# Designed miniproteins, single chains, continued (3): the designs that were tried, part 38

Each design is a single chain, and the fold is of that chain. pLDDT is the mean over its residues in the fold that is shown.

## One batch from the design tools (miniprotein)

Design m9298
Fold by ESMFold2-Fast:
Structure m9298 (fold): chain A 89 residues (1-89)
Amino acid sequence: AREELERAIRSAESAIAAIRAEPAAGPTVTQLTALDFRRAAEALRESDPEAAEALERGAKRLTQAANAGDLEAAIRALEEVRRTLEERL
């Protein structure tokens, strides 16, 4: 639903801000945000399958970025998810 999309957008924005403010905590923030995205995707799977796919793809990229320590890749993934979800509001 719209509320779940708005929550996921806020989660992405908060994660971007947190990674930029405290890069040392970046991998942890990225992993936690990936979990949030997976939960949102499951909740949206039937009502908005396109948003669910974007969130699952984002979560996968975030997990890969966190494991690699690539915070720039994490930020790019977060920005892409945010843009995709905003287009659906």
Scores: mean pLDDT 86

Design m9299
Fold by ESMFold2-Fast:
Structure m9299 (fold): chain A 61 residues (1-61)
Amino acid sequence: SAEEFREGFRQVIEDLIKAGYDKETLERVLKVLENYAKEQGLPDEVIEEIRKEGEEMIEKA
């Protein structure tokens, strides 16, 4: 489901931030996850929400 995808996505980004990956690497991972969400057929509005949430998490880190 879209909600399960969002939870998994948040966990991946959070874990990479905790592991000390740099912002450039985190942004690259976010792009990969966005493309994967598109391939899985998630609605465009959900994909945009995922992108914004990920960008906010990376900026805060």
Scores: mean pLDDT 81

Design m9300
Fold by ESMFold2-Fast:
Structure m9300 (fold): chain A 94 residues (1-94)
Amino acid sequence: MAAEEKKKEEEYIAEQFGILEAARRVLEERIEELEKLDTPEAREEIELLRRMREEVEATLAAARAAGKKAEKAKVEKYAEEHYEEVEKALEEYL
């Protein structure tokens, strides 16, 4: 009974951590592209994206501090699986 529920909870946590990790990667990649432009407009957008990245990192840190743990390999798998979905979602808000 308890083992099956615990596995589902661990998979859910791993997927949520993967989505946040995908968001962090998308933001970092966009920052790197903007840094190549060297314009004042790009610098303003970089500051906004850096703030969003800090919020994602803070959310991950808070979840870990609350005792939520996920296997690194599973987080990586879900981050890759959700990358395009997260990229598209962020594009619609930026």
Scores: mean pLDDT 81

Design m9301
Fold by ESMFold2-Fast:
Structure m9301 (fold): chain A 64 residues (1-64)
Amino acid sequence: ANGGGRAAAWEGAKAAAEGDAETAARSMQNAVLLDPSNEGARRGAEAAAEGDAERAAKYGRQAT
């Protein structure tokens, strides 16, 4: 892969760590669109959508 999914997952994890659940959800969803088999990105997007920024950051980091 060209790293696009990793970059999106990293952006999501960073946003979640900073408490920006909305940006985290968008970035994680973009990571899922680029690699739908990335379970970390899928779980990160779900956690961010639920407002759980800490869990979103954890799964987002696993997605990279």
Scores: mean pLDDT 76

Design m9302
Fold by ESMFold2-Fast:
Structure m9302 (fold): chain A 74 residues (1-74)
Amino acid sequence: SLVDELEELIAELEAAPEEEFEALFQRRVGEIMKRASADVGQRLYDIALEYYETKDRELTLERLRELVEWVREQ
């Protein structure tokens, strides 16, 4: 499910070394966006945009957790 994919992404990102975070995030978000609905794709795009502006790993993880909760409520 999309929830399982997002939770796996969060777990992988939490376990990743700092230097690998951006490349892993870019690759995995791109993969999920190709399969996701337009609404989820837009939310992932917004999270990615905020990450590129802030470079804040913890904020990005929190935004992804918020997205998981939003998807569960649909």
Scores: mean pLDDT 87

Design m9303
Fold by ESMFold2-Fast:
Structure m9303 (fold): chain A 94 residues (1-94)
Amino acid sequence: MPKLSEEEKKKLVEESKKLVEEKVTEITGKPAEVQLRSVKEYSDGTLEVSFRVKVDGKHYLALVEAKKEGEKVKLTIHILFEDGSTETFEEILE
């Protein structure tokens, strides 16, 4: 897989944050506060971004895996709820 540039990584972090905010707001019906926790790059070029999410006094964890596939980036978004349940979404960025 082609290695992500520093500019591509910054864009993916920003897009991932926006998507996590949108998905948590959609699920909970309330505005989500999303804070960047960590960014990890794997040897296969996969970028893993983790976020701390707060909504209505509850805490959630979100993990986003970004993988470059040709000219597009595939995002897999995992939202881990306070009760231990997980929701997973897939998005494609152009």
Scores: mean pLDDT 79

Design m9304
Fold by ESMFold2-Fast:
Structure m9304 (fold): chain A 64 residues (1-64)
Amino acid sequence: SEKEKIRLEIQIGFLRIAIESTELLIERMRERHPGDPKVEEMIEEMRRVIEELRRRIEELEKRL
């Protein structure tokens, strides 16, 4: 269905934006708080979330 394809493309687009925004946030957090171990711990958590989002994109792309 064309509508289902459009919905999947929108969802994938949203997830890609979420990844990009999180990567930019990581860079800004490191710039603002260089060498802060608490911030580095939060960054590692955010990186795990990015990996989960990338896996979700791969699963959605298989359905296109």
Scores: mean pLDDT 88

Design m9305
Fold by ESMFold2-Fast:
Structure m9305 (fold): chain A 65 residues (1-65)
Amino acid sequence: SSKAEEAKRAAEQLARNAGIEAKVETQGSTVKVYFKEENDRSRLVAKMLEIHAKRLGVSLEVFVE
């Protein structure tokens, strides 16, 4: 899905801009984001991604590893 690809690009860019480590994968219409650590920056990025995902009609799954 082009919407899932858009959400993936947004996730990767937000993580880079925040200076946090994250792995982003797409599976159909679902975007999966894996944060290395849970901290204030990763929580902020996760919230921003939830807003983007809802707007784009994409499912978002967030994990901490």
Scores: mean pLDDT 81

Design m9306
Fold by ESMFold2-Fast:
Structure m9306 (fold): chain A 65 residues (1-65)
Amino acid sequence: SILEKIKEEIEELAKKLGVDPEKNSIREIILRAARREAAADESDAEIEAGVEKAVEAVKRALELL
């Protein structure tokens, strides 16, 4: 299911970042990943806006179940 795939992707991302998925929110995990991949010229506001869109998409996918 989409839920299982999203959960697996979030857990895999947390593992790559060395972050505990039980102690950190989905937003925090995505934000850490986004900041790691961000270009030096990307603003914090742009990064945070992208993270909020990603978090909203994940929450909507979870609500469909």
Scores: mean pLDDT 69

Design m9307
Fold by ESMFold2-Fast:
Structure m9307 (fold): chain A 73 residues (1-73)
Amino acid sequence: MEEEKEKIEKIKRDFAEYFRQALAQATSPEAKAELRRIAGEAMLKFDNATSVEEAEKIAKEARQRIDEVLAKE
């Protein structure tokens, strides 16, 4: 069985990849700055996450915020 730590690390990697793709799609300096802020907040929260459920919640919230930024361009 997979360890909870391994699942959290996968969630972090998947989010980092999603962020990288989102940053490449953003065209305005304002959108890029907001995306970097969202990613920074999420990464800090991931470092303190102790459960898969908590990590998934952090990733979901951050991805929703990223999607909102991209949709407003």
Scores: mean pLDDT 82

Design m9308
Fold by ESMFold2-Fast:
Structure m9308 (fold): chain A 62 residues (1-62)
Amino acid sequence: MTPEERYDALIEVLESIEAKNPEAEKRRQERIEWIRELKEKKYSMEEVLKLNREEVEKRRNK
């Protein structure tokens, strides 16, 4: 599966999930938007993991 296909599959799964409450719906929408942003920037999964690690390290050193 290509990275693009994987992002599309994740978005489809999230779109198929019925939110049980408004908080769950908000989190679902935020996650869908985040995945769409990653897809638009055409990041590989390795690049995403690297960016996540850098962000965590940056937050710890503040």
Scores: mean pLDDT 68

Design m9309
Fold by ESMFold2-Fast:
Structure m9309 (fold): chain A 93 residues (1-93)
Amino acid sequence: SMEELVLAAERALLALLDAVRRSLPPEEREEVLRELLELGAKALEALQRGDLAAAREYLRRLLALAEELLARHPSPELAAAIAALRAFLATLP
């Protein structure tokens, strides 16, 4: 159901935000969290209105940003959060 997709997306996004808080230095953290929150909010809003194409696009941008972060700040928690978000994106119809 759409409600289950939204809940799954929220969980994946919260895990990513938590991983970023643990993995990034304070000086970079605030700006990155703001960008992730903006993209995440847009993805969730798209899912809530059933716009799967828009949701996929916002999640793809979010994944690209997260992968760049992982390359600069290697972290098991960040890698796990990215894997979970990729898995979620793959389940979208």
Scores: mean pLDDT 87

Design m9310
Fold by ESMFold2-Fast:
Structure m9310 (fold): chain A 74 residues (1-74)
Amino acid sequence: VEEARRGAAEAAALGGGAAATAAWGSMQSYKLANDFETGAKGARAAAEGARAGRDDEGAQLASHYGQIAYKKAL
């Protein structure tokens, strides 16, 4: 969870666009998708990290792709 949040914030801080933030969030959520609850928390954390970096577009995309990643684990 914290790993996904940190990764999304780092992507935003590096001047990465929404796509970069979304990709990072998706990857971290997938890694955490050992069970349904953990995957969902990862997706949420990625969106929070992006918002902290003032990347609102990235936050929405990170949440979206993160949700897709853990949905595949279902």
Scores: mean pLDDT 55

Design m9311
Fold by ESMFold2-Fast:
Structure m9311 (fold): chain A 90 residues (1-90)
Amino acid sequence: PIDFVKRVAEEAEKASPFELEVLLALTLIHYGIAKANGLEKDEWFAASLLAAAYIEERLGNTDLAEQYRKEAEKAVSPETFKKLKEAVEA
């Protein structure tokens, strides 16, 4: 999951606004699949939310980004959340 959020962050950094929307859609598909399968407490669910939060913040949707970060924090341990957050912010 760490490599996933890192790659999404790297792609988002160089993405156009349209490419950011495409990245967000792909990231949210993973979030939707995990949620539909009851995986709301795993690292992939948290990783998808943190990746989506990063993209939403770059799109100017700071409130939605913060909501996704809060959901991710509830899904995993504080240590795992910190590692995923550092991967997005690096």
Scores: mean pLDDT 77

Design m9312
Fold by ESMFold2-Fast:
Structure m9312 (fold): chain A 89 residues (1-89)
Amino acid sequence: DPRYEEILRITKEKLKDLSVEEAVKVAVELARYALEKAPEWQKPTLEDLIELIQKSKSIEEAASLAAYAATLAGLTPEEVREILERLLE
C-alpha cells in the first residue's frame, strides 16, 4: 500500500530522534487521533493497535503500528505530518 509506505516514512522520520518511551507516547497519540476519525466498525481494531503500540520495544515497532492505524482510519500523509508536528512542537 503506497499510502501506508508514505505514512510510515513520515512517522519514522518524526520519531527517529526520540527515546523509545517518547516515541511510544507520540505514536499512541497519533493512533488515538486515528481512532477519533475512524468509522465505528474500525474502532475495535484501532483500540487493539493502541494497546500494541503501548507494548512496543522499539521506535520502528511503534511507528509501524501507528502508521497502520492512521492508514486504516483514512488519514493522508499530509494529515499525519501535521498531527505529528503538533504533537512534537
Scores: mean pLDDT 88

Design m9313
Fold by ESMFold2-Fast:
Structure m9313 (fold): chain A 108 residues (1-108)
Amino acid sequence: SYIDKGIAAFEQGNYDEAIEYFKKAIEEAEKRNDRETLGLAHLYLGVVYAYKGKFKEAIEHIEKAAELLPPSRVRAVELRSLGELFKGLGADEVAEAFYRAAERLETP
């Protein structure tokens, strides 16, 4: 899948390639009306933009992911862990966006 290709590119440090794959994942998810995959693609885009220091774009995609993803306690834990990671890196506004996303996904 484009998400798997994007993750592989991200893990290799190829952030621009990862962004292009996640954008393709968005296009395919929109064609299929797959809200969960669309939310996941936005979440991964937010993470990549945060790693690139593009914090405004990162926050926009994290907020879009929180709107699209179904409630999930497991994903809320994962989002809080990402928030803690970016808080430790001094990216406080990005960390807060992840914490807000986690809170939304815990609410039934």
Scores: mean pLDDT 88

Design m9314
Fold by ESMFold2-Fast:
Structure m9314 (fold): chain A 86 residues (1-86)
Amino acid sequence: MLTEEERELAKEALLEVPGIGEEAAERIVELLDENPFPTRAEIEELARELPGVTAAQVSQAVILAQSAVTGKPLSEIVREMLENEK
């Protein structure tokens, strides 16, 4: 569960991603609030609900948002996501 401050940090980071608008950023924050390591299926489902956004962009945006919220470098977030999928 994300705090109010973590949700704001995540949205700010997400809005820096090309193709991610305010609505898309809000939806990705809700996904992260429910599951900090979203499955491929959850990412693909969210991307289908967001016009002009691909599953790859949602995946990238999740990594950026987690980096912003935790203060960890992108490489560490990617490693943690890969470890959690195995």
Scores: mean pLDDT 76

Design m9315
Fold by ESMFold2-Fast:
Structure m9315 (fold): chain A 81 residues (1-81)
Amino acid sequence: GSLKEALERQLERLEEALRRTRDPLAREQLRRGIEAVEEGLRSTDVAKAIGYLLRGIGLALTAALESEDEESRRAALEALR
């Protein structure tokens, strides 16, 4: 798999998690993750693209940790797979 495929897959996971998340703080972190992955997809620098992918993954974890409801927490954790 390519870095582009990893970024596209992570974008899909974050968008799915956002659709399932009701917690406002978790939603904000997931939106930041989506923005980071979209920047990675626009980047021509491999190191920057990797950094943005890791940022998107980290923001999904932050969304899970900050979520106060179980369903929002589960949705965010699924974005890490």
Scores: mean pLDDT 86

Design m9316
Fold by ESMFold2-Fast:
Formats: C-alpha cells, structure tokens, sequence
Structure m9316 (fold): chain A 75 residues (1-75)
C-alpha cells in the first residue's frame, strides 16, 4: 500500500532527525564554549533547526498524501 510506504519513509526520516539531535546539541555546546555564539542564540538555533526539520517532514508527508489522493481519485 502506498500510504504504508509514505509512513515508512516518514519514520526513517524522523529516526534520522532524532539520532541527529544529540550531535546538533553537542555542536551547539562547542560553539557556545568557544565563544562563537551566545548560549541564548545556541538554544534558539537548536530548537529552530529541529522544528524546521520536523515541519519539512510534515510538508513532504502532506504533499505525498495529497499526490496519492489525487491519483486514487482518478482511478
């Protein structure tokens, strides 16, 4: 089923995002520690990046589901 494939791809991408969170947090901490960015800016960038990635996954899923619905309606 096409919907099952969309869900599997979504789960794979979400898993990659979750696995990337600790690396992103570590990178941001290193930048703050080196004085390259403030702690406040680091926290905002970390949260903003994760939220943007999640919204991108949601947008891709929505587009894939809309494309599937249009294809199903034509059959």
Amino acid sequence: MEREKIEKEKQKILEIIEKSKPELEKWMKEKVEKGEISEEVGEELREGTIESLRRMVESIEKLALERLEKKEERE
Scores: mean pLDDT 73

Design m9317
Fold by ESMFold2-Fast:
Structure m9317 (fold): chain A 70 residues (1-70)
Amino acid sequence: SEVEKLRKEQHELMMEQMDLGMQILAILAKAISDKRPLSPEEQREVDELYKKVLELEKQIKEINAKIKAL
């Protein structure tokens, strides 16, 4: 069904978002373990990953709205 297709797409995007979140946490955990602030390179990497997380969140919300409209 259309609902099942949309739910599958939503699940795939949520899994991708989780993987990106885990990458951010790994960078933060390394800095915490080293008892230091993030380097400029690490900060840029976190910022880029976070932008991707926000774009996926937007896509997930759009799919959720489509499911609710059915």
Scores: mean pLDDT 88

Design m9318
Fold by ESMFold2-Fast:
Structure m9318 (fold): chain A 88 residues (1-88)
Amino acid sequence: MSEEVIEKARKYLDEAEKAAKEGNDEQAVSYIRKALKYIDELIELGDYETAKEFAERVIDVANKLKDPTLAALVIIEAAVSLIEIERK
C-alpha cells in the first residue's frame, strides 16, 4: 500500500522541481501541495523515514522558488510534517 503513495509523492516532487527550475512558482507550489498530501498519508501509515526524506525534498524545491513568500509558506508546511515525525 505505501508503495503507491511513495510513487505518487515522488512523481509530484519531480514535477514540482521541474516547475521551480522553469520559474513557474504557482505550478511548483501546486505540485508541492499534492506531494504534501501523500507525505501526510505516509506519516499516517507509519512510514516516517520516507515521509521525512520527501518533506526535506519539499524544502529543497521551495529554496528554488523565485517568490520568497511562496517559498516560506511551503517550507512551513513541510516543517510541520517534520515536527510531527520527530514527535513519534
Scores: mean pLDDT 84

Design m9319
Fold by ESMFold2-Fast:
Structure m9319 (fold): chain A 62 residues (1-62)
Amino acid sequence: SATKELFQQLVNKAAKAVVDGDYEKAKELAKKAAEASGKEVTVEAIVDANGNTFAKVTVKDA
């Protein structure tokens, strides 16, 4: 469905924003994904021992 595709696109954009260090954009995109899906969406930055940044996205029923 259009809603499912929009949700996935917003989640992917939020994850990329985290990797880019744009946390304000990541928060806004996660919020839009939550609104599009009716679910709870949390995005976090995880940094490994070598200084590489990864995005962790958690989706839960609201």
Scores: mean pLDDT 79

Design m9320
Fold by ESMFold2-Fast:
Structure m9320 (fold): chain A 98 residues (1-98)
Amino acid sequence: SAAREAELLEALAELEKEIKEVSKKRVEEAVKESKGDKEERKKKVKEILIEAAEEIVGKEAKEIMEKIIEILEQPEADEEEILELLEKLAEVYIEKKK
């Protein structure tokens, strides 16, 4: 349904905005502190994003974010699996707002 797709996209956009708001300063500090170390910066940013998802949505969102990050770290990322996990993340976020 086009209406369902629009609802999921709107939920993801709202979640992205909330994650950016709560994580912005932490990410900026991690980037500054790790300026010479790309791997350390990547590790810190991943941890910050996972923590932000847990703070906003809860433990289930943390688990979904961890899975998305794990897939993205594979040599060949499964794009369809990432999209399915993003849809699940949007659904969990919608349920939390009820």
Scores: mean pLDDT 81

Design m9321
Fold by ESMFold2-Fast:
Structure m9321 (fold): chain A 65 residues (1-65)
Amino acid sequence: SLEENAQRIRWALAREGYYAEDGVEAARIARELVESGKASVRELGELAGLSPRTVSRVLRTYGEL
C-alpha cells in the first residue's frame, strides 16, 4: 500500500541518518533530497526496495501533505 511504501522509505532514510516522525515527513525529506540533487528516485528505490515509479508516487502524494 501507499502507507507501507512510505514507511519503507522512512526506514531506509533512518539507516542513512535522516530521521522522520512518520511516512509523511519521510516523503517530504526524500522529496527535498531529490529536489536538491542529494539523492535520486532510483537511489531511494534501491534503498527502500521499491521501484522508481512507486517512489515517485509516494513522494508526489505524501510530500504534498
Scores: mean pLDDT 83

Design m9322
Fold by ESMFold2-Fast:
Structure m9322 (fold): chain A 77 residues (1-77)
Amino acid sequence: SMKESLEAQKLLLESLEELKKNKNMSVEERAKLLLEVGKKLGILSPVAVEALEGIIAGDTSTEAQQRLKEALEKAIK
């Protein structure tokens, strides 16, 4: 349902905030974990997958991170 999808997106955003607090993980490692969790939940848009794959490949720019945030927000709003 749409409500379940919204809760799953909120969990991904909450996981992203928790990963930001863990300075021991690289940005690439965080992106890899988010991609794995998001695929298991089945809620990642193609744009979000592309953004995460780009970050894993080494694009850790603010632009890449903002693109991921926008893709996740678009899915819930």
Scores: mean pLDDT 68

Design m9323
Fold by ESMFold2-Fast:
Structure m9323 (fold): chain A 96 residues (1-96)
Amino acid sequence: MSAQSVAEYLKRVREKSPKAAEALEEAFRLLAEMRALAERNGGTVPEEELRRYAERMLELGRRIAEEARDVDPETARLGEELARQAEEVLRELEAK
């Protein structure tokens, strides 16, 4: 997926729901920051940082789903999926 495809998608979401677009932009930024952190730390994300990112992603995913629910069902489903994946990461971290 190209940066151009992401930018076009965000532009479409922003026209329907500025709040959903802001939450989605932060979610993509968190994913980029997590990848950059992994690169700086020899390919791994420290557990404490991974937990912090997952907690924030859960909040953002839920916000995206709520704000997009009535205006963009595709974006709402994306928010629900991001929240679900974040919950799964948090469950795996707690199972240690």
Scores: mean pLDDT 81

Design m9324
Fold by ESMFold2-Fast:
Structure m9324 (fold): chain A 64 residues (1-64)
Amino acid sequence: LSKEMRITNAAFTLLAMLVDGASAAEIARRFGVSPATARRVVRALKAGELSAIEAAEKLLEAAE
């Protein structure tokens, strides 16, 4: 899979989880990041500071 395809799939997963009412802790578990990282990224996304694509990219980058 291309990097762009992985980011796009992650963005759709993130948006679906948020629509389903997932907590930052659930998002952290799904993406393999710390709850603090998930909380920070979700807060920025909700504030309009990040797009869904940018938020997903940051979560994937933090997961390593």
Scores: mean pLDDT 82

Design m9325
Fold by ESMFold2-Fast:
Structure m9325 (fold): chain A 61 residues (1-61)
Amino acid sequence: SLADVIAAIEAGIRADTKTPEEARELAERVVALVRADPRLSAAQKAAIEEAIRRLVAEVEA
């Protein structure tokens, strides 16, 4: 499901990064991959990008 995809992305960013700067850099790369994925609808891309933006804001707080 879309929720499972979002959860996997969030877990991956949290697991693979140690600082807010690393989280932002990885998030930017993931967003680029999401935008380039032809299997995702515009609405799905928007939902995933919004979830990633919220995660980055949380780790920077």
Scores: mean pLDDT 84

Design m9326
Fold by ESMFold2-Fast:
Structure m9326 (fold): chain A 111 residues (1-111)
Amino acid sequence: MEEKVREAADELIREIMTLLGVLQNMEKGSKYHEEISKEVDAKYKEFKEILEKEGPLAAIKAALDWLKSTDPSVTIDDVINYFRTLAEYTDEEERETYELAVKLLEEVKKE
């Protein structure tokens, strides 16, 4: 279970990073794609280090803080609803990972 929780947190962070890359490309335009990809990769490495040293909730909080700094209109409830939708429409093997991601987001929200 603890290994599955870490896998869910890593997948959640990857999806947030994907959304951030899309949002930044929409704001700055496709000509900045390489620069945006480099920034996203650097931030993913930072959050993965937090995940390894401080645990899944700390890493998720850091990723959500960066998401909110990029788009202040995004709420934790929006991210929870996004992952609930992914869990509903994914295959059986990936569903457990997205359901655990929702649980981790709900724990962060209880702060």
Scores: mean pLDDT 76

Design m9327
Fold by ESMFold2-Fast:
Structure m9327 (fold): chain A 95 residues (1-95)
Amino acid sequence: MEELVERMVEALIETAEDFYKAGFLSEEELEKTKKALEILKKNPEALQKLVDKILQKQQELKPLYERGEISEEEAAKKLAEFLVKESIEIASTLE
């Protein structure tokens, strides 16, 4: 279970780093997100809650950009902002 948690955190960190490289989040937001993910790594239930919320957000945004109601860049930025906010909020409940 710890190995799966490690891989999930690594994937989320890579996603956050990709969003940073794309200009969708600041260096400060990237650092805060990485710190939050390290806290969530110690609580698999909270980490799963974050993953479930991200998947739900992706499902909400996908039909909007497929219909051209928002751009792919707007969808990615909204997902990046959601990842930052939710990771910090969930991690703050574990302090």
Scores: mean pLDDT 83

Design m9328
Fold by ESMFold2-Fast:
Structure m9328 (fold): chain A 56 residues (1-56)
Amino acid sequence: MKERYRKLVEARDLVLELLDQGLSKEEAIAYIREHVPEELREEALAFLDFWYEKRT
């Protein structure tokens, strides 16, 4: 569990870096689908959704 959480945090950090570079939400979602394991994908997408909710 802790190892999975650490990987999830790293994936979220990478997504934030991509967004800072000007990627769209669609591109960030595509990145998660491509690079994040399916077991962590839903949680990574939830973090991305939470981030956009705070800004919208």
Scores: mean pLDDT 71

Design m9329
Fold by ESMFold2-Fast:
Parts: structure tokens; C-alpha cells; sequence
Structure m9329 (fold): chain A 87 residues (1-87)
């Protein structure tokens, strides 16, 4: 699992570098790595992994909008709750 994630990370980093660090390529790579991590390391179902990815997007949007840290903490708490219910 960890070695597989490291290989995936290296491959995605190379894809981002080839794209010149384009934000859209970097964000997609980050989401793919997060989904893989959640499934391979945390043991989440595909549905739960997708919910965490959606929460992650919400967290980024809140941070970009300058939301209070308490709102970001609420998103993080929901992600942690999903991880806690995982195997």
C-alpha cells in the first residue's frame, strides 16, 4: 500500500511537472492521490472515499473564501469521523 502510493505520487508529480504545474492538473492529481490513499491505506469504501474527496474540495473552497478556522475544523472533523468508521 505505502510503496504503491509512493509510486503513484511520483507518477502524478511527473504529470504535474510535464504540465508546467498547471493548477487544474495539480488539483486532479491531488484528488486521485487522496482517493487512492483513502482506499489503500485507510480501507474506506469507494463511496466513503468519494465523500472525503468532496469534503476536501469544500475545505479548499472555504479556505479560498477566507472562512473562519472553526468552519475548516468542522470539515476536518467530518473527514476524521469517516476515517474512524472505516476498518
Amino acid sequence: AQAELEELRERKLAEVERAGGAPEVRERAHEELLRAYLRLVEGLSEADAEEVVELHRRGHALAAAGAPESELEAVAARILALLERAR
Scores: mean pLDDT 79

Design m9330
Fold by ESMFold2-Fast:
Structure m9330 (fold): chain A 81 residues (1-81)
Amino acid sequence: KLSEEEIEFARMVLMEAGRLVLEHKEDPEEVLAKLEEAFKDFPEEFKKRVIDLFRESVEKKWSLAEFNEKVEELAREVLEE
């Protein structure tokens, strides 16, 4: 089970990653590599959910606001587990 601090860290890192790619137009592959490094010590299933959410945001061309809403949803779901 992830701590509230670990979930808050994940939320902040994901929101920053979304900002870099969706707002600042950074290379998604470079941001993905940094995201994989940031979550290397997290449970594999949680890391997969984080990476899948990030990839979906790029593929579906979400707005930053839409991505941030999905990040908040993921954080709530994980806190309820």
Scores: mean pLDDT 82

Design m9331
Fold by ESMFold2-Fast:
Structure m9331 (fold): chain A 100 residues (1-100)
Amino acid sequence: INNLIKLLKNKKYDDAKKTFLKILDEVNKDPTKFGPLLTAIYYNRDLFEDFALHLEENEDYENAADIYELLAFLYEAVEGDVDKANKLRGKANKLYKKLK
């Protein structure tokens, strides 16, 4: 996770994507690792918004939508920012519609 944040800060998005997918694989094998991932996303929300936008611009709609969903959950559940959460969910839903 710390390496992912460092890559995002340096805008190394290709390496960040590879690292993010490895973290998701780890979470899939051990769901207890999901909480630490959510915590990292919460404290680095701006970096993950930039990451999701980069993925969207490069037509990686699935990963972009998944990040927008995680951000929406955190903005609503932790910040109480329902308007921001709804905008992010709207983005995720539009991207999911591009997938079949």
Scores: mean pLDDT 80

Design m9332
Fold by ESMFold2-Fast:
Structure m9332 (fold): chain A 104 residues (1-104)
Amino acid sequence: KKEELRKKAVELMRKGIEHLRAGNYDEAAKLFTEAAELFREAGDPVLAKAAGLMSQAAIYAKNGDYEKAAELFRQAADLFSKAGYTELADEMRRLAEEFERKAK
């Protein structure tokens, strides 16, 4: 069912966020890419786009571009917030603040 795909995608998003905080950017990018595929299968193209932005953000972070990573975290947070995933959106906004502090 689509709900089971969404639940698994959300779990992968949370794991990806933990890997981002740990500095495991390759693992984070992979998890967000898998989440994007599951959201697409669930029929949620907007959430798939948001997960894709998180994967791109992990790649920017890997390259030391923390400012661009933070920008993409905020864009993804806005998409998740509009879809009703407020707790995930709040986590992404906290990540943006953390990465903006790294960029100084």
Scores: mean pLDDT 89

